# Ledger of designs, part 1: designed miniproteins, single chains

Every score and structure here is a prediction.

Each design is a single chain, and the fold is of that chain. pLDDT is the mean over its residues in the fold that is shown.

## One batch from the design tools (miniprotein)

Design m1
Fold by ESMFold2-Fast:
Structure m1 (fold): chain A 80 residues (1-80)
Amino acid sequence: MKVLVEAPDGKVYELELPVDATGKELKEQVEKLTGIKAEDLELSLQGVVLTDDTTLKDAGASETGTVGVRAKSKNPELEL
């Protein structure tokens, strides 16, 4: 299926993944595209938080899903 990834830098990436792709696999793809480590990423699909074991199918994805990505911040001077 087609997945649109809205990165924290405001860029949108288009990926084609199987509906059984896990949140872990999606984090790995986002890491390759953004350079932000997978462990520092939080993913959500239609308001549902994707864990490493959550599949796109379990999150209610159909033909096209939009995934929101947020970078974790430990520095109070960084924007969230």
Scores: mean pLDDT 71

Design m2
Fold by ESMFold2-Fast:
Structure m2 (fold): chain A 65 residues (1-65)
Amino acid sequence: SEEEKERLARLKEEVDRLEAEITNPKQVQAIKDYADRFIDDELERLEFLVHALRRILESQKAKEK
């Protein structure tokens, strides 16, 4: 549906935004590789990536004090 396409686009934008803020590219790649391997549905994969990348960014910000 059109709504599903819009939701996918918004989730892709959020992933790209979170990725840009994370300083450790190896952590980002490891999470992406995991999602590609174990999550077949694109919507579920993107929602997982947003959640996982938010946790990485939160940990990164906590270390900055």
Scores: mean pLDDT 84

Design m3
Fold by ESMFold2-Fast:
Structure m3 (fold): chain A 66 residues (1-66)
Amino acid sequence: MTRDQFIDMVSNSVGKDGAQSMDQATDVQQVTVITARLTLRAVQDGNPQLGGQIIDDYFQWSQQTF
């Protein structure tokens, strides 16, 4: 998965502000924290399956980093 594909998925799921924060993240730690917050938001909104998908997509994306 590309970074842009991950951001698009986040934008469609949890809103544009979350996706914008993800796009502006400068390091892996920032991306991790933002991903955790977005996952918790999805669960709180009654979409635990979506939260799981966001985490899975994060791990797929992270496997592409050195």
Scores: mean pLDDT 69

Design m4
Fold by ESMFold2-Fast:
Structure m4 (fold): chain A 87 residues (1-87)
Amino acid sequence: SMRQQGQQLAQHTVDDPDSGSSQVSDFVSTSSPSDALDAVRQMARQAVRSGVDLSDVLRGMASILGTKSSSQSNQARRMVDDTIASL
């Protein structure tokens, strides 16, 4: 499912940020706004749990989501900013 793909991409990006960031950007770009917002949420949770600085990846995801939906983009931006502040 798209949700499982988002979870797997989040874990892969923590393990290999350079390889994962491209795959995550493609996923967010091709997903519905709802699936893209869920992917941002999964990435934010994974960043906090791992202690890995994924700030650039999270900001990139939120930016791509912003091209699809303003309301979900606002939620993603708040989530990203809160996550970065907690790192």
Scores: mean pLDDT 74

Design m5
Fold by ESMFold2-Fast:
Structure m5 (fold): chain A 99 residues (1-99)
Amino acid sequence: SLLEEARRLALELVRNGFAGRDDPETHEIAERLRELLAQLDPAQRAEVRALATLEAIDLLLRAGEISEEQAALLREIVRLALAGAPEEELLALARRVEA
């Protein structure tokens, strides 16, 4: 399905970015992902973005750039945002990550 392809490409693009890849193949993945996202409904696009963001959080944690506590708060922010939580609630959690 288009959604499954978009999920796969989004994860690959995030991983390539963390690996410092800036090659033609990575640019082709980014272009194909843009084309797929344009064909998905808003809920499917939100799901793909959430998956990409969660993968980025995991990679930052493995790299030692954020703590386990920060990763847990960031994952909760992504989950709540995907569920349509109000901006005020999301901002309150974001302040806790910075503390």
Scores: mean pLDDT 85

Design m6
Fold by ESMFold2-Fast:
Structure m6 (fold): chain A 90 residues (1-90)
Amino acid sequence: MTLEERAAEVERRIREHPEDFVDVTLTASGDTPEQLAEEAIRAAREAAEKYKDHPVTAESVRLLGESAARAARENPDLRSFQLTLERPKP
């Protein structure tokens, strides 16, 4: 599955079961694109483990970390991320 396909599936699950989702904010910073990408993956991994009892949230966080790492590598001027996963409002 592509990263985009996994994101679409997670968004569908959040819409169907918003009660299984908790809001999460990820922050990462680095002096280089590679360090920023590594920190994004690390922060996402730690958050996914913390929220392992909320499988939709855990998978959303993993996807967010992968997306952030890709963005960091494609945009060498980036030095930090603050990314928030928010529960859809009804």
Scores: mean pLDDT 76

Design m7
Fold by ESMFold2-Fast:
Structure m7 (fold): chain A 75 residues (1-75)
Amino acid sequence: MEAIIINIGGNVVAEVNDQAQALGVKVGMSIVDAALTLKNAGYSNIQLIGVANEEEAQEIKAQYLGKAPVIVAVK
């Protein structure tokens, strides 16, 4: 199972999709805590994608709509 963490220059979770929320990922978590939550739920393949801005993050998030847990992390 695959999960996606999108990083906009920081390590604090600012957005979670419905799938990530259902697994217990919450806004305000660190990327480390979010990754541990996903691994504990059985998601051993976590992709970390660095982007420059919110627009790029939303484009990637849209590509995985309904397909995988997606988390956006900011400063």
Scores: mean pLDDT 82

Design m8
Fold by ESMFold2-Fast:
Structure m8 (fold): chain A 73 residues (1-73)
Amino acid sequence: LGSNPAEASILAARYYIEQAKEAKAKGHLGTARLYLGKAMDFATQAIMVSTDPEQIEEAKKLLEEAEKLLEEI
């Protein structure tokens, strides 16, 4: 119960969304796009490996947030 790959992937997705927002605020749109791509990859991984419905729902929300931010750049 100490190793949860889905939880680690969710934390990584949140981290990269935050980094993308910071890069966007600095005008580094190319860097923001790269971070959003990483966030989407980790959110997708969490959906694929998780068996917890609440965890899957959280990962789906992170994926939607990253996709929306990517469309705004």
Scores: mean pLDDT 85

Design m9
Fold by ESMFold2-Fast:
Structure m9 (fold): chain A 73 residues (1-73)
Amino acid sequence: LTDEQEILVKTLLELLNEKKVEELKISIEELAEMTGLSKSTVSKILRELEKKGIVEIEGNTVTFTKEKLEEAL
């Protein structure tokens, strides 16, 4: 992973841990708000993670699991 990809993966893992769930579906807009990154930057990183099979993008939402995120690190 690049530094940007690793930071986002760690942020997604923290989100799962805070909500006490193993899987979450969230809007890209909410992730941009939470991370302080632009929506375009978050979308770019998520697309790169999707290409690696780490997350799934559906329209304006992303789905991710603790297992796949931990395997990526």
Scores: mean pLDDT 84

Design m10
Fold by ESMFold2-Fast:
Structure m10 (fold): chain A 79 residues (1-79)
Amino acid sequence: VLEAAVQAAAKAIAALQAALAAGESDDTARNKGEQAALSVPGVVSAEVTRIGPNTFRLTVTAQEGERSVTLVEEVRLPA
């Protein structure tokens, strides 16, 4: 369950960074990050929120049986 959440966070960050580097809007980049995380088996929710001019917060929840894990990760981008 933790492995799924970690994999999802990595995929979400990669998708978010790629979309922003391609000049896509914040809304599109956040949505692509969230969808990348949700593509990982066991992931039940994902949210990407802008918390600063160059900072995003990613929240991923994964479930396996009676176990659930929520990872919160902050991504800082160059100015």
Scores: mean pLDDT 76

Design m11
Fold by ESMFold2-Fast:
Structure m11 (fold): chain A 94 residues (1-94)
Amino acid sequence: MKPVPEEVARLINEIALRVLRAIPDARKATGAALLVIGGGLDLVSLEDPEEIRRAGEELRRAVVEALREAGASEEEIREVEELLERLLEAVLEA
């Protein structure tokens, strides 16, 4: 198994927890958190920087859409977007 860098694992966990707190509906919160975990691990599995950037943008759009549909505030959405940008940078630096 390819090891996940500690910083990347920390960011995936932090984003998933913030998503769980931002969405009051437990089923929607779980679905969005699983998108973060699965998408973050997919980014770690990629080796091509262009594919990583493309997959990162797709993950950002999917998570933002899930948050908006669940009624998260624009402030909470921005905080999650900033963390997703940090996750993408950490994966690209690994």
Scores: mean pLDDT 83

Design m12
Fold by ESMFold2-Fast:
Structure m12 (fold): chain A 94 residues (1-94)
Amino acid sequence: SKLKEEILKELKKLGIPEEVLERVEKLLEKLSDEEAEALLKAIPILEELVKSIDPEKLKELAELYRKLAEEFEKEGRYLLAVEHLIMAGLLEKR
């Protein structure tokens, strides 16, 4: 999918860890085109949100978002799972 490739390129530019990118790629395969378009639009908002977070909270929040991503994936809520995984990757890079 062109949307899937575009999302991965944007996340790579943001410096998200390779292990997170691999997991995101697998989750993207489970998204509809509409969900993928919504996610692509959300990425700049997620990046801005991470920049506003207190540096002392980064590790705690990254761990929380990774755990939430796993729980959402288990529930079949793949858009929420991938959004939380991207947040965790952005927090870990910062």
Scores: mean pLDDT 85

Design m13
Fold by ESMFold2-Fast:
Formats: structure tokens, C-alpha cells, sequence
Structure m13 (fold): chain A 80 residues (1-80)
């Protein structure tokens, strides 16, 4: 669906922003804000997955895994 493609592009941009924030040693509050926004977009993608094509499901799952890894890195930094 067009909505799923839009959300996937939004999630990919948020992953890039969080990776940049981590690389640039951004303030904790900025990291928390990006994590919250990324988590919200990821949840919306998950809700749409059952109705997506197998090709879209595969691409979305790969992106969700990448998003999960960068969130875990950000959470680890916030816990340090």
C-alpha cells in the first residue's frame, strides 16, 4: 500500500537521524525524542504488515530489524 511505503520511507529517515545523533554525541533528550518517534512509526508499520504483499513484508521486516538495532544502541548509551 502507499501508506506502508510512506511509513517505511519515514522509518528509514528516522533510523538515519538516530544514527547521526549517536555519531554526533547528541543530548540524551534528543535521543529519547527520536526513539519515541521511531517506535511510533515502527508500530504503525507492524499493524499494516498482515495485509501487505510478501515482498513488502520482507522489506519491512528487514527495516524493522535495522531500526530495532539502532534503538538498542541508543538505549545502551542512555543507560551508560
Amino acid sequence: SEELERLMRELEELVRRLERALAEDAPDEELRRLIAELTRVAARIVDLLPEASPEQQARARELLERAGRVVQRALARLAA
Scores: mean pLDDT 89

Design m14
Fold by ESMFold2-Fast:
Structure m14 (fold): chain A 118 residues (1-118)
Amino acid sequence: MLDRAIEAARRALRLLQRGLEAAKKGDLELAKEYARRARRYLEEAIRLARQALPSLNPEAQELVEAAISYLGAAITYADLAVRATSPELAAEYLEKARDHVEKAVELLEEARRVQQEA
């Protein structure tokens, strides 16, 4: 169950990285398309993480709740990237979204480890 949330978050991360590359090349419309696609996988990751919560031990629950917060922040930055008026601004928001998703993935992987050791 956490594995599916991690996979969705990793798919979002890859799309955000492609969006950032497009923005750095000045392709604002392509950057926005990747931001919209990443947003859908971030929503899926949050949904899957929330579904996992009731079956987790308390330590893993705290890690997953923290990961959900980082994923939520990443959605906010992805939405800002979709509304960006320049490639430079889109790149800034996509980089922040990526960094938040990377932290969320680390927390979800740690939650899976903690859950398996219980």
Scores: mean pLDDT 91

Design m15
Fold by ESMFold2-Fast:
Structure m15 (fold): chain A 95 residues (1-95)
Amino acid sequence: ELEELREKLEKFLKKMMEYLKENPEISEEEFLEKAKEFMEEVGLSEEEFLKAAEYFAVPFPYDPSKSVEEHLRELFERLKKHPELLDNLDTLVLK
């Protein structure tokens, strides 16, 4: 169900946003490790993450040729360039 998938993505992004606000100097590698941990915590599988990115994610456009890790690296780059995105979940998820 798409609504359940959106809720999982929103929970995941909220955890990542909160962590980045507390740890603004984290490395890309640390970000990827924390992303995997938070995905497991919210019950978001790699397949579900890719589906969620396809349907709901706006700061990293879905690319079917790219891995989950590549999508997470794109997200990290955008959040580092645009820290204001951390203040509004709606900028990260399609309405």
Scores: mean pLDDT 73

Design m16
Fold by ESMFold2-Fast:
Structure m16 (fold): chain A 65 residues (1-65)
Amino acid sequence: MAKEAAARKLAAELAARLPDLAAVYVSGNEVQVELHRLTPDSQALLDAFKREMEALGYEAHVTVR
């Protein structure tokens, strides 16, 4: 569905922009983001990503490590 395709595109764009990204998973209505480190720049990108994912109806979770 268009919603899932949009979510996967956002996850791929996040992965391309975050060098400290360990993993991104999209599963059901949930998105899990795992980071090696959180910086002010990565925080801003994550906040934008979380807002966009929640607008698509996903719950976004961020974990360091």
Scores: mean pLDDT 77

Design m17
Fold by ESMFold2-Fast:
Structure m17 (fold): chain A 84 residues (1-84)
Amino acid sequence: KKEEAEKLIKKAKELLEEAKKLREEGEKLLKSDDKEKILKGIGLLLRAVGLAYEAVLLAEKALKLVPSEEAKEVLEEAKKELGG
């Protein structure tokens, strides 16, 4: 159980970091005057939200397997990335 929870936490962290990078890139593109860049930015933001939501689900599953502060921290970070 602990090894499975640790793998889920690791995957959730990887998805969360990818989501943060896509959000930052998308936000930069939205500041552009170029319609194509703005559209690309919107696409990146949508993908970032999807990855953050997946990270929430994995972190919640890890918490159900082994209640840990690390899993709670990852879950809270993922929820904040969703715009909470």
Scores: mean pLDDT 83

Design m18
Fold by ESMFold2-Fast:
Structure m18 (fold): chain A 97 residues (1-97)
Amino acid sequence: SEEFIEKAKEAIEKGKPLLDEMLTNSRKLGEALERDPEKFIEAVAEERGLDVEKVTPSRASAIIVGEVLRAIGAMLDGNLEEAQAEVDRLKKIVEKV
């Protein structure tokens, strides 16, 4: 409904600092993946407690996309604490690449 769209827009405006932080860190992860895919995979595996040998490039990318989508979903629901937690998970990987 139109009411849902208006509420979503309001949630985005209120969450703008988290949205900007999420987009900045997502861009850095994309640049890291392009620069050194092996190091990116190792960083994702280490920060998520996964066996590096079992993490493919597609799996590492799917993990990051899932976290970004959860952050957006939490933000749209007005759950800024959950959105921040997902952004903080992305930041920990950025620090390793």
Scores: mean pLDDT 83

Design m19
Fold by ESMFold2-Fast:
Structure m19 (fold): chain A 95 residues (1-95)
Amino acid sequence: VELPELSEEDRAYGREFLARYRADRRRALLELETRLGLLRMLTVVGTEELLTREYRRLLAATEALLADPATPADDRARVAALREEAEAVYARGLK
């Protein structure tokens, strides 16, 4: 599956998400889980445009956390798994 290219706006969202994660790890991780749930819903009731937009937000947030060496190993593993699931959900939604 070809991953959508992240815009400057998406990368800015990723940086803002990383700042929120540093302030409250549990809340930020719950936000990612909630967004993954929204992504799953969009495969059924959303447009390809809405699905791709939400997937880009998830990619930007997870990439920002995974690129940060200060991210703890347990959160890093969880975020990597969430990113893999998001990619699988997005690929299925495009069928």
Scores: mean pLDDT 82

Design m20
Fold by ESMFold2-Fast:
Structure m20 (fold): chain A 82 residues (1-82)
Amino acid sequence: SMEEERRKRIEELRAKLREFAAVGEAAAAEAEKQTSPEEALRAAVRTLARELGVPEEEVRRVLDAIREEIERRKEEAEKELE
């Protein structure tokens, strides 16, 4: 069922978001030391991967999924205003 697969993805994202929240401050501090947005993102991804004990590719997938959800919510909010 597509609904069951969607539920599993949401549960996985929720678990990852909770883990990210726990180490988010450390990642933000490392990103703040960088002068370029690209280097800041790389520093954050590396810090999250290290603190969570997961590959950088996994961190990037989760961040991409979060970014996509934020973009969808932003579009929905803009549709309500327009």
Scores: mean pLDDT 68

Design m21
Fold by ESMFold2-Fast:
Structure m21 (fold): chain A 67 residues (1-67)
Amino acid sequence: SELEKKIEEIKEAILNNNISDEQKKYLDDLATNDPDLWAELILEVRAEKVKELKIDVTEEEILEYIK
């Protein structure tokens, strides 16, 4: 779906430290309109960062990055 594709693009952008202003706005809108999906996205990004980079990354650090 278009939503699933958009979510995957945003996940990749966060993982690569390359999130756009448009993607940040999309996440803000998602947090308001679908907070469960937004929370799942943040948890998945944190899990992938810990796995790939082998560093301890908190949800707070990810949230600060996407502001």
Scores: mean pLDDT 75

Design m22
Fold by ESMFold2-Fast:
Structure m22 (fold): chain A 73 residues (1-73)
Amino acid sequence: SEVDQHLSAARRHEGLGLRYLAQKDYDKAIEHYDRAIEHLRKAKSLADPDMQEGIDVNIETLERQKANIEKQK
C-alpha cells in the first residue's frame, strides 16, 4: 500500500540518519531525519486512525532526536 511505501521509506531514512549520527556527521543525520519525518507525515495523512497515534509517536521521537543533535552541533 501507499502507507506501507512511506513507512518503509521513513524506516530507511531513520537508519541512514542513525549511521551518520554514529559518524558524527550531524548535518547529514538531520537531513535524513527530516526525510523520515516527511515520509511519516505522508503516511499519517493516508493512515487509519488506529495507525495515526503510532506514527505521531514516531514523528515526536525523531523531532526530539533532531533537536538534540542540533543542540550538540
Scores: mean pLDDT 88

Design m23
Fold by ESMFold2-Fast:
Parts: sequence; C-alpha cells; structure tokens
Structure m23 (fold): chain A 74 residues (1-74)
Amino acid sequence: PLHRLSREQALTLVRAELELLREENKPPLSDEEVEAFLASLARYLREEQGWSEEEVAEVVRGAREIIAEFRAEA
C-alpha cells in the first residue's frame, strides 16, 4: 500500500483478521501460529510501511495482547 497506516489502524486490522479467523475456525491459534502471524505483521510494517523498529515493536505488543484476548475466549 502507498498510504502509511497509523498504529491504531494497524491494531484495528489485527482485530478484524482475528475476528474472521475465529468465525471460520473456532479453535484458538497455536503458539507457532501466533509467532508466525506477528513475524509477518512486523515484516509488512517494516518493508511496506517504512515503520521504525520501535513503532513495529509497539504494534506487535498490542497485537499480542489482542491475540491473548481471543485465545482466552476459546
């Protein structure tokens, strides 16, 4: 994408993605799946969005919290 996402927008996209996965697959994500997802998100933000390592770390932390919330609901 050409437009730079905000941190809030990135976290909103994470919630939307997890909501869709929950509706389709019902079992919670495994630890391996969580780490793969976060690694892909971090790479996208660095390479496509030009985010700093600090900005990426903050969003990954927020995403991890959202994922933990979804896993607790399973």
Scores: mean pLDDT 74

Design m24
Fold by ESMFold2-Fast:
Structure m24 (fold): chain A 104 residues (1-104)
Amino acid sequence: MYVPEDLQLDALNLVGAAIASAEKALEEARKQGNEEAAKYLEEAIKHAEKAFEALQNKDYESALKHLEEAIKYAEKAEEILPTPSAKLAIELLKEAKELVELAL
């Protein structure tokens, strides 16, 4: 079982990496003119950033809710425009969610 500090740091690192991967997917969506995929990636990034802030404050309940929304929007974006970066962002967000659930 994680000590609280290790879990928080691991979750922060995963969400940070997911944001970076989602930003690459957003760049690709914009480059291709796929406005619908770009919109969903922007919403996913917004919720992932809110999850990151909640994790910094050790608000694991709020972090979980924002991770669930980020995953939902990232999955919608991947259905419209499948990219390796979008898939990686979803995988990292799901890993962060599993860690946050252990803290609750």
Scores: mean pLDDT 89

Design m25
Fold by ESMFold2-Fast:
Structure m25 (fold): chain A 84 residues (1-84)
Amino acid sequence: SGEEERIRRYIRAMQTSVDMYNKLKEAGKEGVLSDIGKKIIDVQKIALQAIANKDPAEQQKLLEELRKKGADWAVDLVEKYLNS
């Protein structure tokens, strides 16, 4: 479906964002990101970890961490991907 393709594209965009942050961090340039930008990257990292994790109990812990951060959008995205 078009929604499944949209979800995959969004996950790919999150992977690109995290990869770019890791390259900035390796270069000692993580300070270029605002505090809000760093929080967004942190949410993206947790969401990608939840998607990659094959243990349902660990997935639930990561989803709960996202909820505690107020990142309900990321919880919804991960749940849609895992149920695709």
Scores: mean pLDDT 83

Design m26
Fold by ESMFold2-Fast:
Structure m26 (fold): chain A 67 residues (1-67)
Amino acid sequence: SSLQQRLLEHARQLAEKLAEELAKKEGADSYEVELLDETHALITLRKGDKVEVYEVDLSTGKITKIE
């Protein structure tokens, strides 16, 4: 439905904002966002040859490093 698509788009925008803030905080050269569902995303940060992966709970704003 159009409502579900709007919820996913809002989740994507929030995940992108959190990824940008996390990348700036961690001094990353680049970041990538993968939306898993309306409440969860993966953020991948690259800093030179180093790659770090974070899981984000969009409902709470909790960020957990998984790699």
Scores: mean pLDDT 84

Design m27
Fold by ESMFold2-Fast:
Structure m27 (fold): chain A 111 residues (1-111)
Amino acid sequence: SIEELKKENLKILDQIESKLSDDNADQIVDGLIKALDKAIAVSTNEKDKLELEIALGLIGIARGVGKIINDPVFAARMSIKIVKKTIERLTDEKALKGLLEGLKETLKSLE
């Protein structure tokens, strides 16, 4: 179900957040961008594509702010929050599955 896919996506994001450090913050942000790109590529819903594109734009802003204040962990935490809120707004099963695949790849890259 869509609710089960949302729950699984949020669970993987919580695991990513639990591993967040100064040493991997940039890697996490790059991984989240890649996961959103995967979701956009497989989505068949125009509204979900727009929500995902907005999330990408907001992550770009979070990264810019992190650079100005010299805090990459802040940028990563903001990016995680943006993705969590985006997941709650998605309605396309394909977008949620694509996002989940990308988030799992991000989590594995932190091992």
Scores: mean pLDDT 91

Design m28
Fold by ESMFold2-Fast:
Structure m28 (fold): chain A 86 residues (1-86)
Amino acid sequence: SLKERAEELIAEGKAVVAEASKYPELSDLVAELQTLIAELERLLAQLDAETDPARRAALEREIIRKMMELGGLITEAKQKIAELKK
């Protein structure tokens, strides 16, 4: 389901934040990841409370957009962590 995919991505994001937080050079990226994770968690909570089909569809579209943004930042963070480990 969309919720399961979003929750998996949030878990991956949180794991990446924990690792990236060890590197002061990544502090801005960590802040961006934390903001997107918080936004996505808020949207999922709104979706769970929403009963109107049209509003649910709008929330699902926004969740998908935020998942794409978070996925991109996770990839960027992983690349930068790998470079700093060399």
Scores: mean pLDDT 89

Design m29
Fold by ESMFold2-Fast:
Structure m29 (fold): chain A 83 residues (1-83)
Amino acid sequence: SEKQREALTLMNFVRWAELGAREGDERATAALELIDEEVDKGKSVYDAARRAREKLMREFGLSEEEVEALAEAGVAALEAERA
């Protein structure tokens, strides 16, 4: 379903932010900081990720599709050792 697809996309965004920030990726670091800011405001991780993604898109001039592709590629690269 569309709702399940959105949840997966947002969880991939969170995973990329955490893993990429640890590797020194500037965009992933910004994403993690934005997620933490929204969680501190009392949002769930799901709602925080959705809001953080919107803010990241504005800050770096990225489309939703570009952020999704970046997160997906980043997670895949960091999980390559398991493949």
Scores: mean pLDDT 80

Design m30
Fold by ESMFold2-Fast:
Structure m30 (fold): chain A 108 residues (1-108)
Amino acid sequence: GAAEVARAVELLREAIRKLSALLNASLNGDQEAFEQAEKEVRELIEELRRLAAESTDPQLRATLEQAVDVVEATLETLRKHPGTREALLAGIGGILALIGQILDLESL
């Protein structure tokens, strides 16, 4: 329903912010900020997994599972290749597309 869609969009917007913070910390050589942002992204991944598992809408569940994969892949690339702006931009693009798909579910 609307509340579930709103929560999904909120979590995905938070993921964009935290992944951006992770890149910024990496570019600044701030290891403490990097570790904190990584922890926060992992916590968001767990919240997205929980929301997907609890979802009664199979299309929302599938979209949330795709969102987990995109966020995890973006995080892993930023960990292995710190400062890769291209990886962040690709990840943000993927997340924005998934937000669009989730919002379309509410209009049906």
Scores: mean pLDDT 86

Design m31
Fold by ESMFold2-Fast:
Structure m31 (fold): chain A 65 residues (1-65)
Amino acid sequence: MELSEEQLREIAEKTGLSVSTVRKLLELIEKKIEEGKPITYSELAKETGLSVATVRKIIDLILQL
């Protein structure tokens, strides 16, 4: 999934994160989908260095787009 730079900036501003961090999370989700692996908030949090709550918030914001 490729979001526009504007959408990435909006998510970053709403979460208090950098655009690069949001992009890294999206790339990780895409990679897991392509590999057919289960996606869990805890695994995404571990691989990105984010809290589970932050990962959930980002995913919720993406679903609102």
Scores: mean pLDDT 77

Design m32
Fold by ESMFold2-Fast:
Structure m32 (fold): chain A 100 residues (1-100)
Amino acid sequence: AEIIVEGEGDTFKLTVITESNNPGDALGAGSILAELAQKRGYEIVGLRGPLIDPETGLMASVVVVKGVTAEEAEELAREAAKRAEELGIPIKKIIIKPAE
């Protein structure tokens, strides 16, 4: 999966975009990301999904994580993508942006 990181902050929005049009895959990917974030001691301040990513038309979920650097958010995204793919959920990309 492609991981894209933009900006700086302590709270990041991670948009997990699957390679499918199955809302269950988007929900699964978002849940995996949220679970891994909590295991790392990060705070989940927002969960949205399933939704359609307007750029790709693919199913996506959004997880907002507080108490992380951009580098930590990138590591979390890479771990989540790997875990999702091991569970049969294909991940196209994860986009990480500062949350306002």
Scores: mean pLDDT 86

Design m33
Fold by ESMFold2-Fast:
Structure m33 (fold): chain A 81 residues (1-81)
Amino acid sequence: MKKVAIIAYAGENPEKAMETAKKLADELRKKGYEVEVFLAESPEEIAEMIRKAIEKGYDEVILVDADGKVTTLSAEDIKKR
């Protein structure tokens, strides 16, 4: 079972970002993934939430921007810093 963290950036349209994040969470849960959704209000909070997700053992982090842009970060990519 893989753990996925979805971080939605509030930005200009928090409802749209959160709607997109919830749809992604539902799709991943149907595939058997453990998914948790977080809301970030600033780029600094996004960076902190990514760091905390890795510390908590999440295998993958998905960022949802205010415009609905989705970026996937694997734990492997994050661990090489």
Scores: mean pLDDT 75

Design m34
Fold by ESMFold2-Fast:
Structure m34 (fold): chain A 59 residues (1-59)
Amino acid sequence: MSEEEIEERARILSELTGVSFETARKAIVLALRGESAEEIARKTGLTLEQARLAIELVY
C-alpha cells in the first residue's frame, strides 16, 4: 500500500471516528502490519470498534 493510500484511509477513519488524523494514520499503519484490533486500540487509544474499522479499511 502506498503512502498516499495510507493517508487517504487515515483521512476516512479520522472523519468517521472524530479522532485526529495522526491517531488515525497510526491505526492504519498498525492494521497494515497485521496487528489485532485489541493491540491497535491499546496502542492508539481507539475503541475496539474504531480499531476494527481501521482493519476493515486496509483489507
Scores: mean pLDDT 86

